# Designed miniproteins, single chains, part 20

Each design is a single chain, and the fold is of that chain. pLDDT is the mean over its residues in the fold that is shown.

## One batch from the design tools (miniprotein)

Design m664
Fold by ESMFold2-Fast:
Structure m664 (fold): chain A 87 residues (1-87)
Amino acid sequence: SMAEEVAKAAKEVAEEAEKNKEELLKEVKEAAKEGRAEEVLEGLEKVIAAAQKAADAFPDNEELQEAAKRIIEIAEELKKAVEETAK
């Protein structure tokens, strides 16, 4: 079903982001130091919004709910790193 396909895709994104979390943190901090904090924050907000919309579309899909929550958690951690670095 569409819900299962979206859940699988979200899970793969969540697993890849978790695996590369330290590198993602390094990348967003470097971007913030280069004056690209606003661009990175806008991108992360779009990721959070997309994950939330997917979760809202299929509230009974446990796999999607867990994956979306993890994507949002990682994106929020990246946002905090950008905001702290941009000060």
Scores: mean pLDDT 87

Design m665
Fold by ESMFold2-Fast:
Structure m665 (fold): chain A 87 residues (1-87)
Amino acid sequence: DELEKKLKEEEEKKRKELVKEIAREIAGKLDAISLKFLADLAYERNIIKKEEYEYYIKVADELLRNQTPELLAETRKLIAELEKLLK
């Protein structure tokens, strides 16, 4: 059955794409949580100003709502900067 084989191949392709989408969403949400944690720690330690803290929280909250490539890149950049400041 050529039709059965084509249906299985299409279902497998859709499953792989769905798994990739879910993995991206989970990774983005974990990055957002990490950014919030690091921003809270840096602010409590007086390493960053209130304006910087509010910006980090805003970016993290936006990423929790929508995992765009731009927000993912900005969030990862901010995490790296905060990790550097906290060391």
Scores: mean pLDDT 84

Design m666
Fold by ESMFold2-Fast:
Structure m666 (fold): chain A 94 residues (1-94)
Amino acid sequence: MKEKEERIKKLKEEAKKLEQKYVSYYSAASINEAGAEFSRELAERAKERDEELGKKFEKGAETNEETAKKNKELAEEYKKKYEELKKEAEELEK
């Protein structure tokens, strides 16, 4: 009984840490997506007056889009690990 309860407790603690990680990466991705959208808007406005400045904002948007994609991929990896540990804990409780 005690050994099984300790294993379940450890799996739940590990799952909680993974949940915090994937939530954090999803939040970071959302911030980067918003930054990319803002930079795209600035690029369109700048192009009318200064083509070089417009290109700099486009590059900023691309960097934010790439970072957002990477953060989403990391979030999905941690979420998958979270779901696996949660399922393992549930199977042990049965």
Scores: mean pLDDT 85

Design m667
Fold by ESMFold2-Fast:
Order: sequence, then C-alpha cells, then structure tokens
Structure m667 (fold): chain A 95 residues (1-95)
Amino acid sequence: MDEIDLGVAEVAVAVARLLIKKGYYEEAAELAERTIERYKDIPLAVARALKVLGEAYAALGKLEEAKKAYEEAAETAKDVDPELAKEAEEKVKAL
C-alpha cells in the first residue's frame, strides 16, 4: 500500500465531508468520484470515498445512487476495513 497516496486520498475524503457539512453536496459527490477514479488501485481509499459519495447522494435525495455507493463501499472494505464495511451496511439500512 502506498502510504503517501492513501494520505492524499484521506485529505480528499476529509474535504468532501467538510463540503457535505457546509451543504455543498454536489461538489462533495464530484470530489468523491474523482478520488475513487484516481486511487482505484487502493481499496481502502476507494471504500472511504464511496462511503462519502453515498452520504452526498443521500443528502441530495438520490437514494438509489446512495444505496449503490454504500453497497460498493461495504464490498470494497470487507477485506481491508471490516468496521467501515459494517458502517456502510448500516447506512444502506438507514436509507
């Protein structure tokens, strides 16, 4: 795992979460999508970005897209971060 790439992806995820808190849901979704595409070889980064993408879609009322993002986050995280996988599964149930 490239520690520098994971760190940069984590900063992007943190910025996307801040955008959600500020009500910039569409911008948060776009940043999360770019993070997934750029770091697609790092499962932990992808899983974290997918969870934030789901949160942004849910805030936009795009519940089907939110569900897919959370389901993909859970599947991606299952072997690298089981706690994140469980959190994503609970987010699907809360939709």
Scores: mean pLDDT 85

Design m668
Fold by ESMFold2-Fast:
Structure m668 (fold): chain A 76 residues (1-76)
Amino acid sequence: DKEIELLKRILKKLGIEASDEEIKKMNNEDLLKLILEKTGLSEEQLRDASNPEGVKVVLEVQKIVAEEAARYEALE
């Protein structure tokens, strides 16, 4: 439940609309694929620390995750 709510909020922040059932079917690999599709980056580009576009996306996702996780933890 906690992980599903967090994922739902993260996806919504990224502009991805998914049903609760679709989110339940998503694992970490599926989430990564959605982020890559949304950003247009390949997995190689995302892992390349010298690529400013990839670094920017990683930092933005980490910020969203951290903010939503902190907000969600505060509710519990």
Scores: mean pLDDT 65

Design m669
Fold by ESMFold2-Fast:
Structure m669 (fold): chain A 93 residues (1-93)
Amino acid sequence: SMEEEKRREEGEKLVEEGRKLLDRAIDEARAAARAGDVEKAMEIGRRLLEEGNKLVDRAEELGDRRTASELASITAGGVLATIGEAVQAELNR
């Protein structure tokens, strides 16, 4: 139906927003790692988790379980990557 197609388009936009959020967080966390700023790298990971969860909640409100699962996966992977960058920040001290 047209309603299903519109829901799909809205879900695709949420995933795109999640990927942009991830890319920005990873770039910022890598910059913090190069500077030896462990606290900044950890703060970026916490913000990514919070903002990613907001996108998951929005997808769930739309009844789009596939998009919610995809956004949860992107968020979890991003947080794990920022933890790795926090470890690199400590080593770069």
Scores: mean pLDDT 88

Design m670
Fold by ESMFold2-Fast:
Structure m670 (fold): chain A 86 residues (1-86)
Amino acid sequence: MIEEVERLAEGLLEAYKDYLENKDNPVKVAASTLLMVGYELEIERLREKATDPEEKARIDEIVSRTNQEIEDLKKKYEEELAKLKA
């Protein structure tokens, strides 16, 4: 289960990168958004299915780490965009 959650989290991060890079392309935005939603829903399903408190804690750690990486990507994207406007 944990390895599956890690793979889903990596997929979510990649879908988010595609979203940021292609914000002006509605087809790619739609595709990336669907992938992001799919990964988030599957991670939530696996967390609900987990009965071991330690396994749930590890899933929560992976989710927290992935959310932090997404926030870091958003910040980096905004910084790069600001440089182009200068």
Scores: mean pLDDT 80

Design m671
Fold by ESMFold2-Fast:
Structure m671 (fold): chain A 77 residues (1-77)
Amino acid sequence: SLREEAIEEVRKIARDLGIKLTDEQIEKIASFLVTSLLMPEAKPTVDQIKFFLQSLGLSPEDAEKLAEELKKWLEEK
């Protein structure tokens, strides 16, 4: 499913970047990505993704790195 694909991609990107995420953060990020893919006209910007990630408790540095990679994945879908 799209949800499982998003969860696996979040886990992979976070691991590749050395960012530790809780299961709750992974689930919330995956849900955000699924919503973004279902509404292609409303794809979030890197800054919007970064703000969302910081709202989940990520540091500004980790949020920026993760947001850039998540945006690339959304654009490739």
Scores: mean pLDDT 85

Design m672
Fold by ESMFold2-Fast:
Structure m672 (fold): chain A 90 residues (1-90)
Amino acid sequence: SERQQQIEKLEKQLEELVKKGADPQKIKDVIKQILDATTDLSPEQRLKALAAVDFAIDLAKRKAAGVVVDDADIQAELDALLAKVKAEAA
């Protein structure tokens, strides 16, 4: 449970960094922390963390290409992705 809470905090931090258009290196550092922390997780939690990482990478690429993305749309896409991963785990 403590490990899961740490992962959730890192996932929220990653989401916030992407929304703010933070330095790509800071985004990569948080991604590495999430990946390192997932080794001992259940398959469901690992899939959720990997989905969040993939989403963040895609968003960072879209923003770097000059695509205008609204914070509400980012949140909706992330929420839908995490809900899908949770449903697949059930």
Scores: mean pLDDT 67

Design m673
Fold by ESMFold2-Fast:
Structure m673 (fold): chain A 70 residues (1-70)
Amino acid sequence: SPLRQRVLQLVSRASELINEYDRTGKLDEKEAQRVIQELERLAQELRDSDPDLSRALEDLVGILRSILKS
């Protein structure tokens, strides 16, 4: 499924960004903003069909936004 592939790619990229921040204290702000936007759009698309996955993607957005504000 193209949707499943998009989910896996974005979750993987979000995890890479979080892990890099944990290791280095640095975050690629432009890439993080791009990933946040894509995750938010995907969470909206999944809200009715997969509400648990939608919430998990919103949680990842929350983590990335928290890092960007700190």
Scores: mean pLDDT 86

Design m674
Fold by ESMFold2-Fast:
Structure m674 (fold): chain A 89 residues (1-89)
Amino acid sequence: TGLLEEISKKTGLSVSEVRNLVSQIRDILDRAGVPPSLRNSAVRSILDVYVKSVQQGRPVTLEEVKKALEGVPGVGDKEAQEIVDLLNK
């Protein structure tokens, strides 16, 4: 099972909704100048935070996103907040 199907099962989102979410996360990382070699791992870390928030019935926090992206160049508080706002829609 691919990443999109895995996240779909864990969150209750459709595969299409997960695909759209991943696309929007990738756009944020691209605009932030995150190196291409780090983007897949960054997306996975963000999705892991999202899955945890959904499973716990709570919103994603800024601190969780910042922690998940610790050491990823290009991501500051502005980019982390944009991701939080995206995940909490």
Scores: mean pLDDT 84

Design m675
Fold by ESMFold2-Fast:
Structure m675 (fold): chain A 78 residues (1-78)
Amino acid sequence: FPGDLSREEVKAQIDAGIARLEAAIDAGAPPSTVANLETAVRLLIVAGFVSGAITKEEAEEYLKRVRELGARADARWA
């Protein structure tokens, strides 16, 4: 995000994005919807890291959570 968001605001946006992704997966959303939400959250995490709002460790933990959710969605559509 262009450098005006606080660390707290960036983390809140990432957490909200992950919550939306998880809710969509649990609701059985179509693969296209899940893929779009996953991409959006991953972009939020990368932007947070690049802007310095989150640490490498925080970014890696967020990306791990997103990957675990994606794997859960993929298993449903297998």
Scores: mean pLDDT 81

Design m676
Fold by ESMFold2-Fast:
Structure m676 (fold): chain A 70 residues (1-70)
Amino acid sequence: MEELKKKAKELIEEIKKRMETFSPQEVVQFAGKKILELKKEGLKKYTPQQVIDTVTEISLEIDKLLAEKA
């Protein structure tokens, strides 16, 4: 779980940095690709529920960041 949460935090930080240079559409596309990669890798080591919870948390944080920018 700690590794999965750490990767989630790193992904959110990378998305924040990309939001400075990317359009909202580019941010959504980038986030979607990274979430899919995290989901595929996570399912190899973690339960489906742990992966779903982590992906949901990332998606909510991204939505919040995009709403704050709008």
Scores: mean pLDDT 78

Design m677
Fold by ESMFold2-Fast:
Structure m677 (fold): chain A 100 residues (1-100)
Amino acid sequence: SAAEVAEIERIIQETVDTVSELLIKEFNSSMSLEEAKADVRAYLEFKKLELGLKEPLSRRELARLLDAMGRDFEKAGAPEAARYLRERARELDPEIEEVV
């Protein structure tokens, strides 16, 4: 529904905002918050394509996207951003870690 699409987009926007703030802090970056949000959004769009996800996203598909992003950020040395993303993924789909 339109309401479900709006809710998913709200979660994505909150995620981009929070992850951007965490990345600036974790990397002690001189990047502006606006530049960080643009980069995180671009990365999220790239990751959607890499995972073959189609819009509109379900909660389960959003969980998969956020978990995958969290794993990438953990490998990149951003553990606080990674933890935030993986906790949000579990809230959306508690089964996310059992899909191997």
Scores: mean pLDDT 85

Design m678
Fold by ESMFold2-Fast:
Structure m678 (fold): chain A 73 residues (1-73)
Amino acid sequence: AARAEAERAYEEGLRLLQQKRYEEAARAFARTIELDPDSLAAVRARYYLRELALKAEKEGRLDLARWIRELLA
Protein backbone atom coordinates (compact mmCIF):
# COMPACT_ATOMS: atom_id res chain seq x y z
CA ALA A 1 0.00 0.00 0.00
CA ALA A 2 2.64 2.57 1.02
CA ARG A 3 4.66 2.00 -2.17
CA ALA A 4 1.60 2.42 -4.43
CA GLU A 5 0.55 5.53 -2.48
CA ALA A 6 4.07 6.99 -2.81
CA GLU A 7 4.07 6.32 -6.57
CA ARG A 8 0.66 8.04 -6.87
CA ALA A 9 1.89 11.06 -4.87
CA TYR A 10 4.97 11.25 -7.11
CA GLU A 11 2.84 11.14 -10.29
CA GLU A 12 0.61 13.89 -8.84
CA GLY A 13 3.76 15.96 -8.20
CA LEU A 14 4.79 15.59 -11.85
CA ARG A 15 1.30 16.63 -13.01
CA LEU A 16 1.41 19.71 -10.78
CA LEU A 17 4.87 20.61 -12.18
CA GLN A 18 3.44 20.49 -15.72
CA GLN A 19 0.70 22.89 -14.54
CA LYS A 20 3.40 25.16 -12.99
CA ARG A 21 1.82 24.73 -9.55
CA TYR A 22 5.21 24.58 -7.86
CA GLU A 23 4.19 24.85 -4.19
CA GLU A 24 1.61 22.07 -4.60
CA ALA A 25 4.14 19.98 -6.57
CA ALA A 26 6.63 20.37 -3.69
CA ARG A 27 3.98 19.18 -1.19
CA ALA A 28 3.23 16.12 -3.36
CA PHE A 29 6.95 15.26 -3.57
CA ALA A 30 7.29 15.73 0.22
CA ARG A 31 4.33 13.35 0.65
CA THR A 32 6.08 10.81 -1.62
CA ILE A 33 9.12 10.84 0.71
CA GLU A 34 6.95 10.62 3.85
CA LEU A 35 5.00 7.60 2.51
CA ASP A 36 8.03 5.54 1.41
CA PRO A 37 11.40 7.24 2.10
CA ASP A 38 13.51 4.35 0.74
CA SER A 39 11.64 3.96 -2.58
CA LEU A 40 12.81 4.92 -6.06
CA ALA A 41 9.84 7.32 -6.12
CA ALA A 42 11.31 9.05 -3.03
CA VAL A 43 14.76 9.28 -4.69
CA ARG A 44 13.15 10.95 -7.71
CA ALA A 45 10.99 13.20 -5.50
CA ARG A 46 14.14 14.43 -3.68
CA TYR A 47 15.71 15.28 -7.06
CA TYR A 48 12.67 17.36 -8.09
CA LEU A 49 12.51 19.05 -4.67
CA ARG A 50 16.14 20.22 -5.10
CA GLU A 51 15.26 21.64 -8.52
CA LEU A 52 12.15 23.35 -7.09
CA ALA A 53 14.15 24.89 -4.22
CA LEU A 54 16.57 26.44 -6.73
CA LYS A 55 13.69 27.70 -8.89
CA ALA A 56 11.87 29.13 -5.84
CA GLU A 57 15.02 31.05 -4.80
CA LYS A 58 15.43 32.49 -8.31
CA GLU A 59 11.79 33.64 -8.29
CA GLY A 60 12.02 35.21 -4.80
CA ARG A 61 9.84 32.57 -3.11
CA LEU A 62 12.26 32.33 -0.20
CA ASP A 63 9.82 30.74 2.29
CA LEU A 64 9.10 27.90 -0.15
CA ALA A 65 12.82 27.40 -0.89
CA ARG A 66 13.61 27.32 2.85
CA TRP A 67 10.83 24.79 3.59
CA ILE A 68 12.08 22.49 0.80
CA ARG A 69 15.70 22.72 2.03
CA GLU A 70 14.56 21.78 5.56
CA LEU A 71 12.77 18.70 4.12
CA LEU A 72 16.01 17.62 2.39
CA ALA A 73 18.30 18.19 5.41
Scores: mean pLDDT 84

Design m679
Fold by ESMFold2-Fast:
Structure m679 (fold): chain A 69 residues (1-69)
Amino acid sequence: GSPLLPPSEEIVADVKATADKAIEEAKKGNRSQAASYVTAAYLLAVAGNSEEGLKIAREAGKEVDKIMA
């Protein structure tokens, strides 16, 4: 099988931290910053090949959209 990424839990933690920043910026009304953090969370998850990270990024994107609607 494919080798596991050594920092898999660190990747998930980084995605969560970035997703939290996206939601925080959305709550502040900072649309561009919120969108940038959602994009960064997705890119981190993709680079880390993390399905859990992708789910976290997707949920953050939905929450940002809900806040900014």
Scores: mean pLDDT 80

Design m680
Fold by ESMFold2-Fast:
Structure m680 (fold): chain A 89 residues (1-89)
Amino acid sequence: LDKLAEELIKLAGEYSKEIKEAIDKAKEAINAGDVEKFNQALQELENAVGKAVQQLLANGDVERANRLFEVGSQLVSALVAEAAKKLAE
């Protein structure tokens, strides 16, 4: 999780703060067992990643946009897996 989050934040440029805040909210929600807040944080994260990808594509940086999308998808999957573990424990 932390390594994927760090990589995503580095790739996001001007959206780094928005992405970091969404990740922090998602982690807090997992620790609290708050499914509703977790879903809200995931939605914020996906929106921020979408904006960052769109900005990179608009600037012609297709390779970086693809990397950001890949890392973002991996992070979302990892956050969902962590939430599932918390609910099982």
Scores: mean pLDDT 82

Design m681
Fold by ESMFold2-Fast:
Structure m681 (fold): chain A 78 residues (1-78)
Amino acid sequence: DERDKFIEELEKEALEEFERAMKNEVFSDAQLEEYEKQIEELEKWINENASNNNKEVYKNYVKKLLLDALVTAVKLKQ
């Protein structure tokens, strides 16, 4: 349905942005490791605290926010 498509779109956008950043070697290994840990911690929190109806939307939204924060942090150092 429209909700499932929206979730898939958010996940695709986050992945494409991440792949683009990685291809340009913008992130250090340490930043990538921290990003993965933050994603895992937030996904765990969402699974434990969010309602079943919105878990996937929250997870994809959070992934995008963390990625945007990483990209911004790297750009500010340049």
Scores: mean pLDDT 67

Design m682
Fold by ESMFold2-Fast:
Structure m682 (fold): chain A 75 residues (1-75)
Amino acid sequence: SMQQLFDQQLAQLKDQMDAAMAAKASVQEMNDLFNKHVQQLRQQGIQAGWSDEQISQAISHMSLMYSGALATQQL
């Protein structure tokens, strides 16, 4: 289902952000990682035949995860 695909993609991105934090990545490095994944997700979504709404929703979920990672890193 669409929800399972979003959950899997969010889990993968979270794992990558957790690894970056464990490596003590800078805020700039985390921002670059997030932007790269947003571009990759958009391109992959288009290639997979996702609607604009599905791509927008996936990017929105990715942004929420990124915001949480930044909040954790700053503390």
Scores: mean pLDDT 75

Design m683
Fold by ESMFold2-Fast:
Order: sequence, then C-alpha cells, then structure tokens
Structure m683 (fold): chain A 80 residues (1-80)
Amino acid sequence: SVKEKLEKLLKEAEELLKRLEEAVAKGDLFGAIGLLLALEGLLLEARELCKESEDKEFCEEAIRRLEELLARARALLRSL
C-alpha cells in the first residue's frame, strides 16, 4: 500500500539524517551533501506516491515529517 511505502521512506529518511549528523560531526562535507541529496530524493518520491493515494491525511503528515527532517539536515550543513 502507499501507506506502507511512505512508512518505509520515513524510516529511510530518519536513518539518512542520522548518517548526515555523523558526517557533519566528522567534518565530511561531501558525504553530508550526498546524504542531503538522498533525503531530497525521498521527499520527491513521497510526493509522487501521494499523487496516487486516497489517504490524503497520512500523505500530508508524512510529507510534513520529511520536510522537517530536510530542514534539520539543511541547518546541520549550514552550520558546517
């Protein structure tokens, strides 16, 4: 289902953010940029899945959570 795919994307996004936090802690700028791009890709995939979904409420919540993770990732890179 779309919900199961979105839940998987959210879990992957949380794992990517954790890896990005570690990359920033190590001063790995190129690694951090790669992880940010991967996170942006997950948001794009979630938006495409949601175009086909009847569960609009869950989609809005999942996209909001992904946008929050991306905002945090961008803030971490900006502080590098």
Scores: mean pLDDT 86

Design m684
Fold by ESMFold2-Fast:
Structure m684 (fold): chain A 94 residues (1-94)
Amino acid sequence: SMEEVLEEAKKEIEKLLKETIEKLKANADNPAQAQRVLMEFFEKLDEIKEKYKKKYNLSDEEATRIIMKALKEVVDSLPEEERKFIEEMMFAGG
C-alpha cells in the first residue's frame, strides 16, 4: 500500500535528516561547508525519490508527493529546537 511506502520513506528520510543536522552543527562556524551539506542533503533526497520511484513503479508525481509528505511528517516530528535549526538553515540557503 502507499502507506507502507510512506512509512519506509519516512525511516530513510529521518536517518538522512539526523545525519544532516549533525553535519550542519559540526560546520556551524563554516557557512560555505554548511551550504555544501545542505546541497548534499537535497541531492540525496532526490536519490531516495528516484530509488522509490523505480522500486515501487511510481510516476514522478507520485514519488514526489510521497517523498515530500514523508519529509514534512519527519520535520514536524522533530523536537522544536531541531526543527527551528533546520528551518533557519533552509531559509538562509534558499
Scores: mean pLDDT 82

Design m685
Fold by ESMFold2-Fast:
Formats: sequence, structure tokens, C-alpha cells
Structure m685 (fold): chain A 72 residues (1-72)
Amino acid sequence: MSVLEQVIARIDQLRAEISDLLDLLRAVQELLAEVASQLTEEEKRQLHEYILKQLAELLPEKADQLAAAIAA
């Protein structure tokens, strides 16, 4: 399995385990920092596209949580 495939699998696991969007983003940022030197520019591009897709899927589900936090 490639490093990119392993990183994607870890992001999928983090998404399943971490319900808080900010904690999820922090965990993904830490993972990216650890693997940045192991990825090619093309793999970094593919990973960036994957992350944006995951965020687009999560954002509508988290809109109520964000609205509630701002209103408090």
C-alpha cells in the first residue's frame, strides 16, 4: 500500500472517530506535517483534493454546531 493510500485510510478513520470539526482539522494537520516529506507534489495535490471533498461533505452536517457555537 502506498503512503498516500495509508494517509487517506487514516483520514477516513479520524473522520469516523472525531465528531468535532476543529479537532478533526487539527488531527489532519498534524498527520500532514508528519508525512509531508514522504509525499510527491502529485500525491500532495491528490490528498488536498480528497480533504476538500471530505470537508464539503462534513460542513452541512456541522453547520448547526457552528451556528450554535457562534450564537452562544
Scores: mean pLDDT 71

Design m686
Fold by ESMFold2-Fast:
Structure m686 (fold): chain A 70 residues (1-70)
Amino acid sequence: RTALANALLLQATELADQGRFREAAVLGVAAEAIRAGASLEEAIRTAADKTGVSQETARRWVERALAAAE
């Protein structure tokens, strides 16, 4: 759980440095939801709802960030 949230926050920081603020915001919201005890699916839904992107888009961005953190 903690490692997953930290991986998303690291990628959010990198994306913000690149000017990709909406994608960074999605990852940040997802990381906060996971820290609060949400599952990955719940975190993706929460991030989509709070940032105004589709759940499909939020899932794609979260999955891409986790792959990049490997």
Scores: mean pLDDT 80

Design m687
Fold by ESMFold2-Fast:
Formats: sequence, structure tokens, C-alpha cells
Structure m687 (fold): chain A 70 residues (1-70)
Amino acid sequence: SEVEEMKKEAHELFKEFLEIYEKASPEKQAELEKLWRETEKRIEEYVKKKDVEGAKKLLKETRAEIEKIA
């Protein structure tokens, strides 16, 4: 299902986030934590609205932002 695909993408992004976070400076870790907290809240809203496409787009955008911070 599209929801399971979204969950898989979110899980893969979280693993990538953790790898980057562990190697980051304290300042970058603070920025990454803030980004991830905001992403979690927004994903929950998309899931409540059943907006799978919006959730997938957010995950892609979040990945790009993680790469910019790293």
C-alpha cells in the first residue's frame, strides 16, 4: 500500500538522519534535531489527512535540508 511505502521511506530517511547526526557538530546536531521534530509533526498531520503524496514530498524535502545542514 502507499501508506506502507511512505513508512518505509520515512524509516530509511530516519536511518540516514541518524548517521549524519552522529557525525555532526553540536551546532549542526541542534539544527538537525529541530528539523526532525518539525518533520515528525508535519508527517503526523499528513497521515491524519490521508495525504500520502504530501507526506512523500515532505520526506524528499527533509532529506535535501538534512544534506544542506550536514
Scores: mean pLDDT 82

Design m688
Fold by ESMFold2-Fast:
Structure m688 (fold): chain A 100 residues (1-100)
Amino acid sequence: SEKDILKDLADFLRKLLEQLKNMVKNKEPKSKIIEILEEAKIILEDLREKAEEQGLKKVAEVAKKAVEGLERAIEYVEKGNLEEAIKEIEETLKAVEKAL
C-alpha cells in the first residue's frame, strides 16, 4: 500500500538522519557526507519514478519533495553549514511522517 511505502521512506530518512548526525559528530570529510546524501537522493529519485509509473501520486509527490530536501541539505554541506543540513533532513522526515 502507499502507506507502507511512505512508512519505509520515513524509516529510510530516520536512518539517514542518524548517520548524518554521527558523521558530523565524528568530523567526517564533507565530501564523504555529500556522497552519502547523493546516494540517498538517487534512491529517492528512483522511488519517485517508479511511483509515477505505477500511478501512486501521493508517494511520487512525497518522494519528489524529499529529493528537493536532500538537494538543499547537500547545498548546506557544500557551504560548510552542517547544522542547517541536519535541520533540512529533519524537516524532510517530518513532512513524510505528516503525509502518513
Scores: mean pLDDT 90

Design m689
Fold by ESMFold2-Fast:
Structure m689 (fold): chain A 56 residues (1-56)
Amino acid sequence: SEEELLKKQIENLKKNYDHLATVAAQNASTNPEAAARAQKMMDAVKKKIEELEKKL
């Protein structure tokens, strides 16, 4: 169903968010530019998750 596909997409985005959070944390002290890019990507992923959750 469309709902099942949507839930799977949200799950995958949440996994991506967790990965980006790890990247941001690992780079915070040694590569602040990489950490900042990861944070920006996390913000975009979070917005996408919120948009998809509104469709459920």
Scores: mean pLDDT 88

Design m690
Fold by ESMFold2-Fast:
Structure m690 (fold): chain A 82 residues (1-82)
Amino acid sequence: ISQQIIDRGNQMFSDDPDMISQTQNLADAIQNGDTQAARTSTRNLMMTAGRNGKTQDARDFIRFTIDLLRQAGQDDIADAIS
């Protein structure tokens, strides 16, 4: 599922390298099963989105990620980033 998160981030934020970096950090935290790192990465992603005027796109990306995690049975991480 981390690759699906990376692919979605690259599609949504292709013109924004800062946002791509934040989506990769979130995907890495999820791949490692690190709930605390996932929470921190989500916060950093939303802060970067606010600075770059991409708050709505970031919300859509997080919703996609939460849905993907719940389908994979990773409810603890999904709850942490909700």
Scores: mean pLDDT 86

Design m691
Fold by ESMFold2-Fast:
Structure m691 (fold): chain A 74 residues (1-74)
Amino acid sequence: NIEEELQQAEKFAKSHQLQITIEDMEAALAEAQQLYQQVHPKEDPVKRQEYLEAIAQDPEKLAAELAYLRHLTS
């Protein structure tokens, strides 16, 4: 569930008091797309793209998701 993924990422960022800035939004989105595919390999590619493009409209949400995905893939 796309909405649950964003909520989990935001909760993770808030719980860990993450302070992340995204200076290059295009690079951050590309990294998030790659890591999301690694974490959710069976997810519908169209839904994945729609989700990541939607959160990319908010730098804080993109930063939270990127931090969460980095944590899951490290």
Scores: mean pLDDT 74

Design m692
Fold by ESMFold2-Fast:
Structure m692 (fold): chain A 85 residues (1-85)
Amino acid sequence: DKNEIISKLNELRSEAVNAIKNGDVEKAKKLVKEMIELLLKNNLIDKDTAKDIEERLFSLIDNGDYEKAINDLELLVSSIEEVLK
């Protein structure tokens, strides 16, 4: 169900954003991986795209670039919502 995927993706995004804001790097990375796995299992992204998203978001989180990490996560969710229209 598309609505269930969007609901879970938004839940994971909200949790990841909160983890980033709290400086919980380990939890933020775990939640990002769960988002990417959800997208891969539902064939919404390919493996190359998944790798690029993970590497980019992990780099931003590791560097403390939290504003860019949060913006990137929000853009990711918005793009998937548009695809699932």
Scores: mean pLDDT 87

Design m693
Fold by ESMFold2-Fast:
Structure m693 (fold): chain A 91 residues (1-91)
Amino acid sequence: MDVASRIMLLEALKYQRKVAEGSLTEEDLKNLKNPDPRFLRALEALKGYSFSEEQVRAAARLLSGEVTPAALARTLGISRATASRLLRAVA
């Protein structure tokens, strides 16, 4: 995974966490006004999920190397189908 795709996935995870917590800021909304299409596709794949800070940190470490849908699914507590869709979203 390239650096840009990794950043888009991590930003989508952080954004979805804030959505679940109700803690969105004006900066988060500014990013949404002119977002990378990969970020938007990743957010759509993550719709309805909630993540801990530990899960986001674990995902960041996992994404620094070769990532499989199975490994991402286990890290985030999501289905393998959702993990595959998420990885395709940011590719």
Scores: mean pLDDT 79

Design m694
Fold by ESMFold2-Fast:
Structure m694 (fold): chain A 81 residues (1-81)
Amino acid sequence: MPSKEEVEELLEKVYELYKDSSKESLLNAIQILVHEVAKELGQEEEGRKILAELHALSKTQSAEEVVEAAKKKLIELIEKA
């Protein structure tokens, strides 16, 4: 099961890898990570809610803010498991 520390490290790596790419590429990578974490935890409904929230946030917020939101939401998902 992924730890909170592992999720933070993975999201930081995703941001560093895709920060010079399109916001769409970064969001796609974040969505894949959220989906995989939710699936491993058996929290598919909560994962879908997180994806919807991140998609909405991406329309108005910077890439950095979306990564921060993803970290917080994934940590909460792990705490619920």
Scores: mean pLDDT 79

Design m695
Fold by ESMFold2-Fast:
Structure m695 (fold): chain A 79 residues (1-79)
Amino acid sequence: DPREEQRRRGELEALKLSLEAALERIKRTQGLSPEQRERREERIARLAKEFGEDPELLREIWRAIEAGDLEKAKALLEA
């Protein structure tokens, strides 16, 4: 279904943008210099350390987003 696929892509893109925005805000708030070349894994690890989140959970969320699994990404983000 083209409409379903388009909606799913849109929601995944929105999740990616929201996560990227959150990571960039954290970097600025902590006085960290934003590096364009910084790896996503490093960003996730810093988020986990900063806010006491499980690094594996954050990596799982990112993997779900990258894999296009919208349902899994949403479930993990809402937990």
Scores: mean pLDDT 58

Design m696
Fold by ESMFold2-Fast:
Structure m696 (fold): chain A 104 residues (1-104)
Amino acid sequence: SPEALIQQQKADIRQTLADLEELAKNIKTERDLMLAKLFLVAAMTQTYLTVKRLVSLGRIDEAKQVIEDTIAGLQRVKDASKDPELQSLIDKQIADLQALLEKV
């Protein structure tokens, strides 16, 4: 079912962002930072695939909501982190999502 897949994709984004927020609180090593970066890439990939699917189905308001929810989640990750490199990478992703929101 397309609907079941969309609900699963939204849940996966929320879970990945929650996991990333927990990682962001305790970055102490280069390995911790690498894991946080991998989760950031996963959250972004899940978001873009979910948005692309919703747009292809004409579900534009839901696509915008997914982008806005991901921006809010990334802001929570940034606020949880003391690592300036991770914060800078998150700022770049928020800017890219804001640009995507204007095009959808």
Scores: mean pLDDT 92

Design m697
Fold by ESMFold2-Fast:
Structure m697 (fold): chain A 101 residues (1-101)
Amino acid sequence: MEELKEEVRKTAELLETDPEALLAEAAASGPANRAALERILELSKDEERAKEEAERLTKEVEERGGPEIVLRLVEAALSLETPVGYAIAAEIAWQALEAAA
């Protein structure tokens, strides 16, 4: 549990301090990873929208009986209580819903 919170916090810190380096690394891992980070960065510009989107998507994952690991990762991201944390939570929940569709 603590390890998941630490990984999410480190990712959020990197997105706040050096988003270009993280985007370049993600692009090397695949275009989907870069697109995910771009969505996180865009959503993080509006804290209220990021929070609303995270809550909406998380509720949809819960209602569909989504994987427990996804809900735990979302909880870790939401526990940061930052715009980037909310955006990460929304992206995780959205990817889980897309994989289930």
Scores: mean pLDDT 73

Design m698
Fold by ESMFold2-Fast:
Structure m698 (fold): chain A 75 residues (1-75)
Amino acid sequence: MEELLQRLRERGRGLVEKLRKAGASEEKVEEIERLLEEALEEFERYLAGDESALERLKELDERIVKLGREAIAEG
């Protein structure tokens, strides 16, 4: 579990760095980074057996995708 969460966190960090290099605003990058951390926390809860975390994960995923698209469009 810990190793999987660590790999997901590192991939998220890589995506954030790519967005920054693409010219995304620091404000949007920081918001996406915050949402990615929230998603990792909910994913950990889901893996621990909390099925209710799945609904929040879907909400966070939709918001991250939307903000990511906006950040790329701004760059």
Scores: mean pLDDT 77

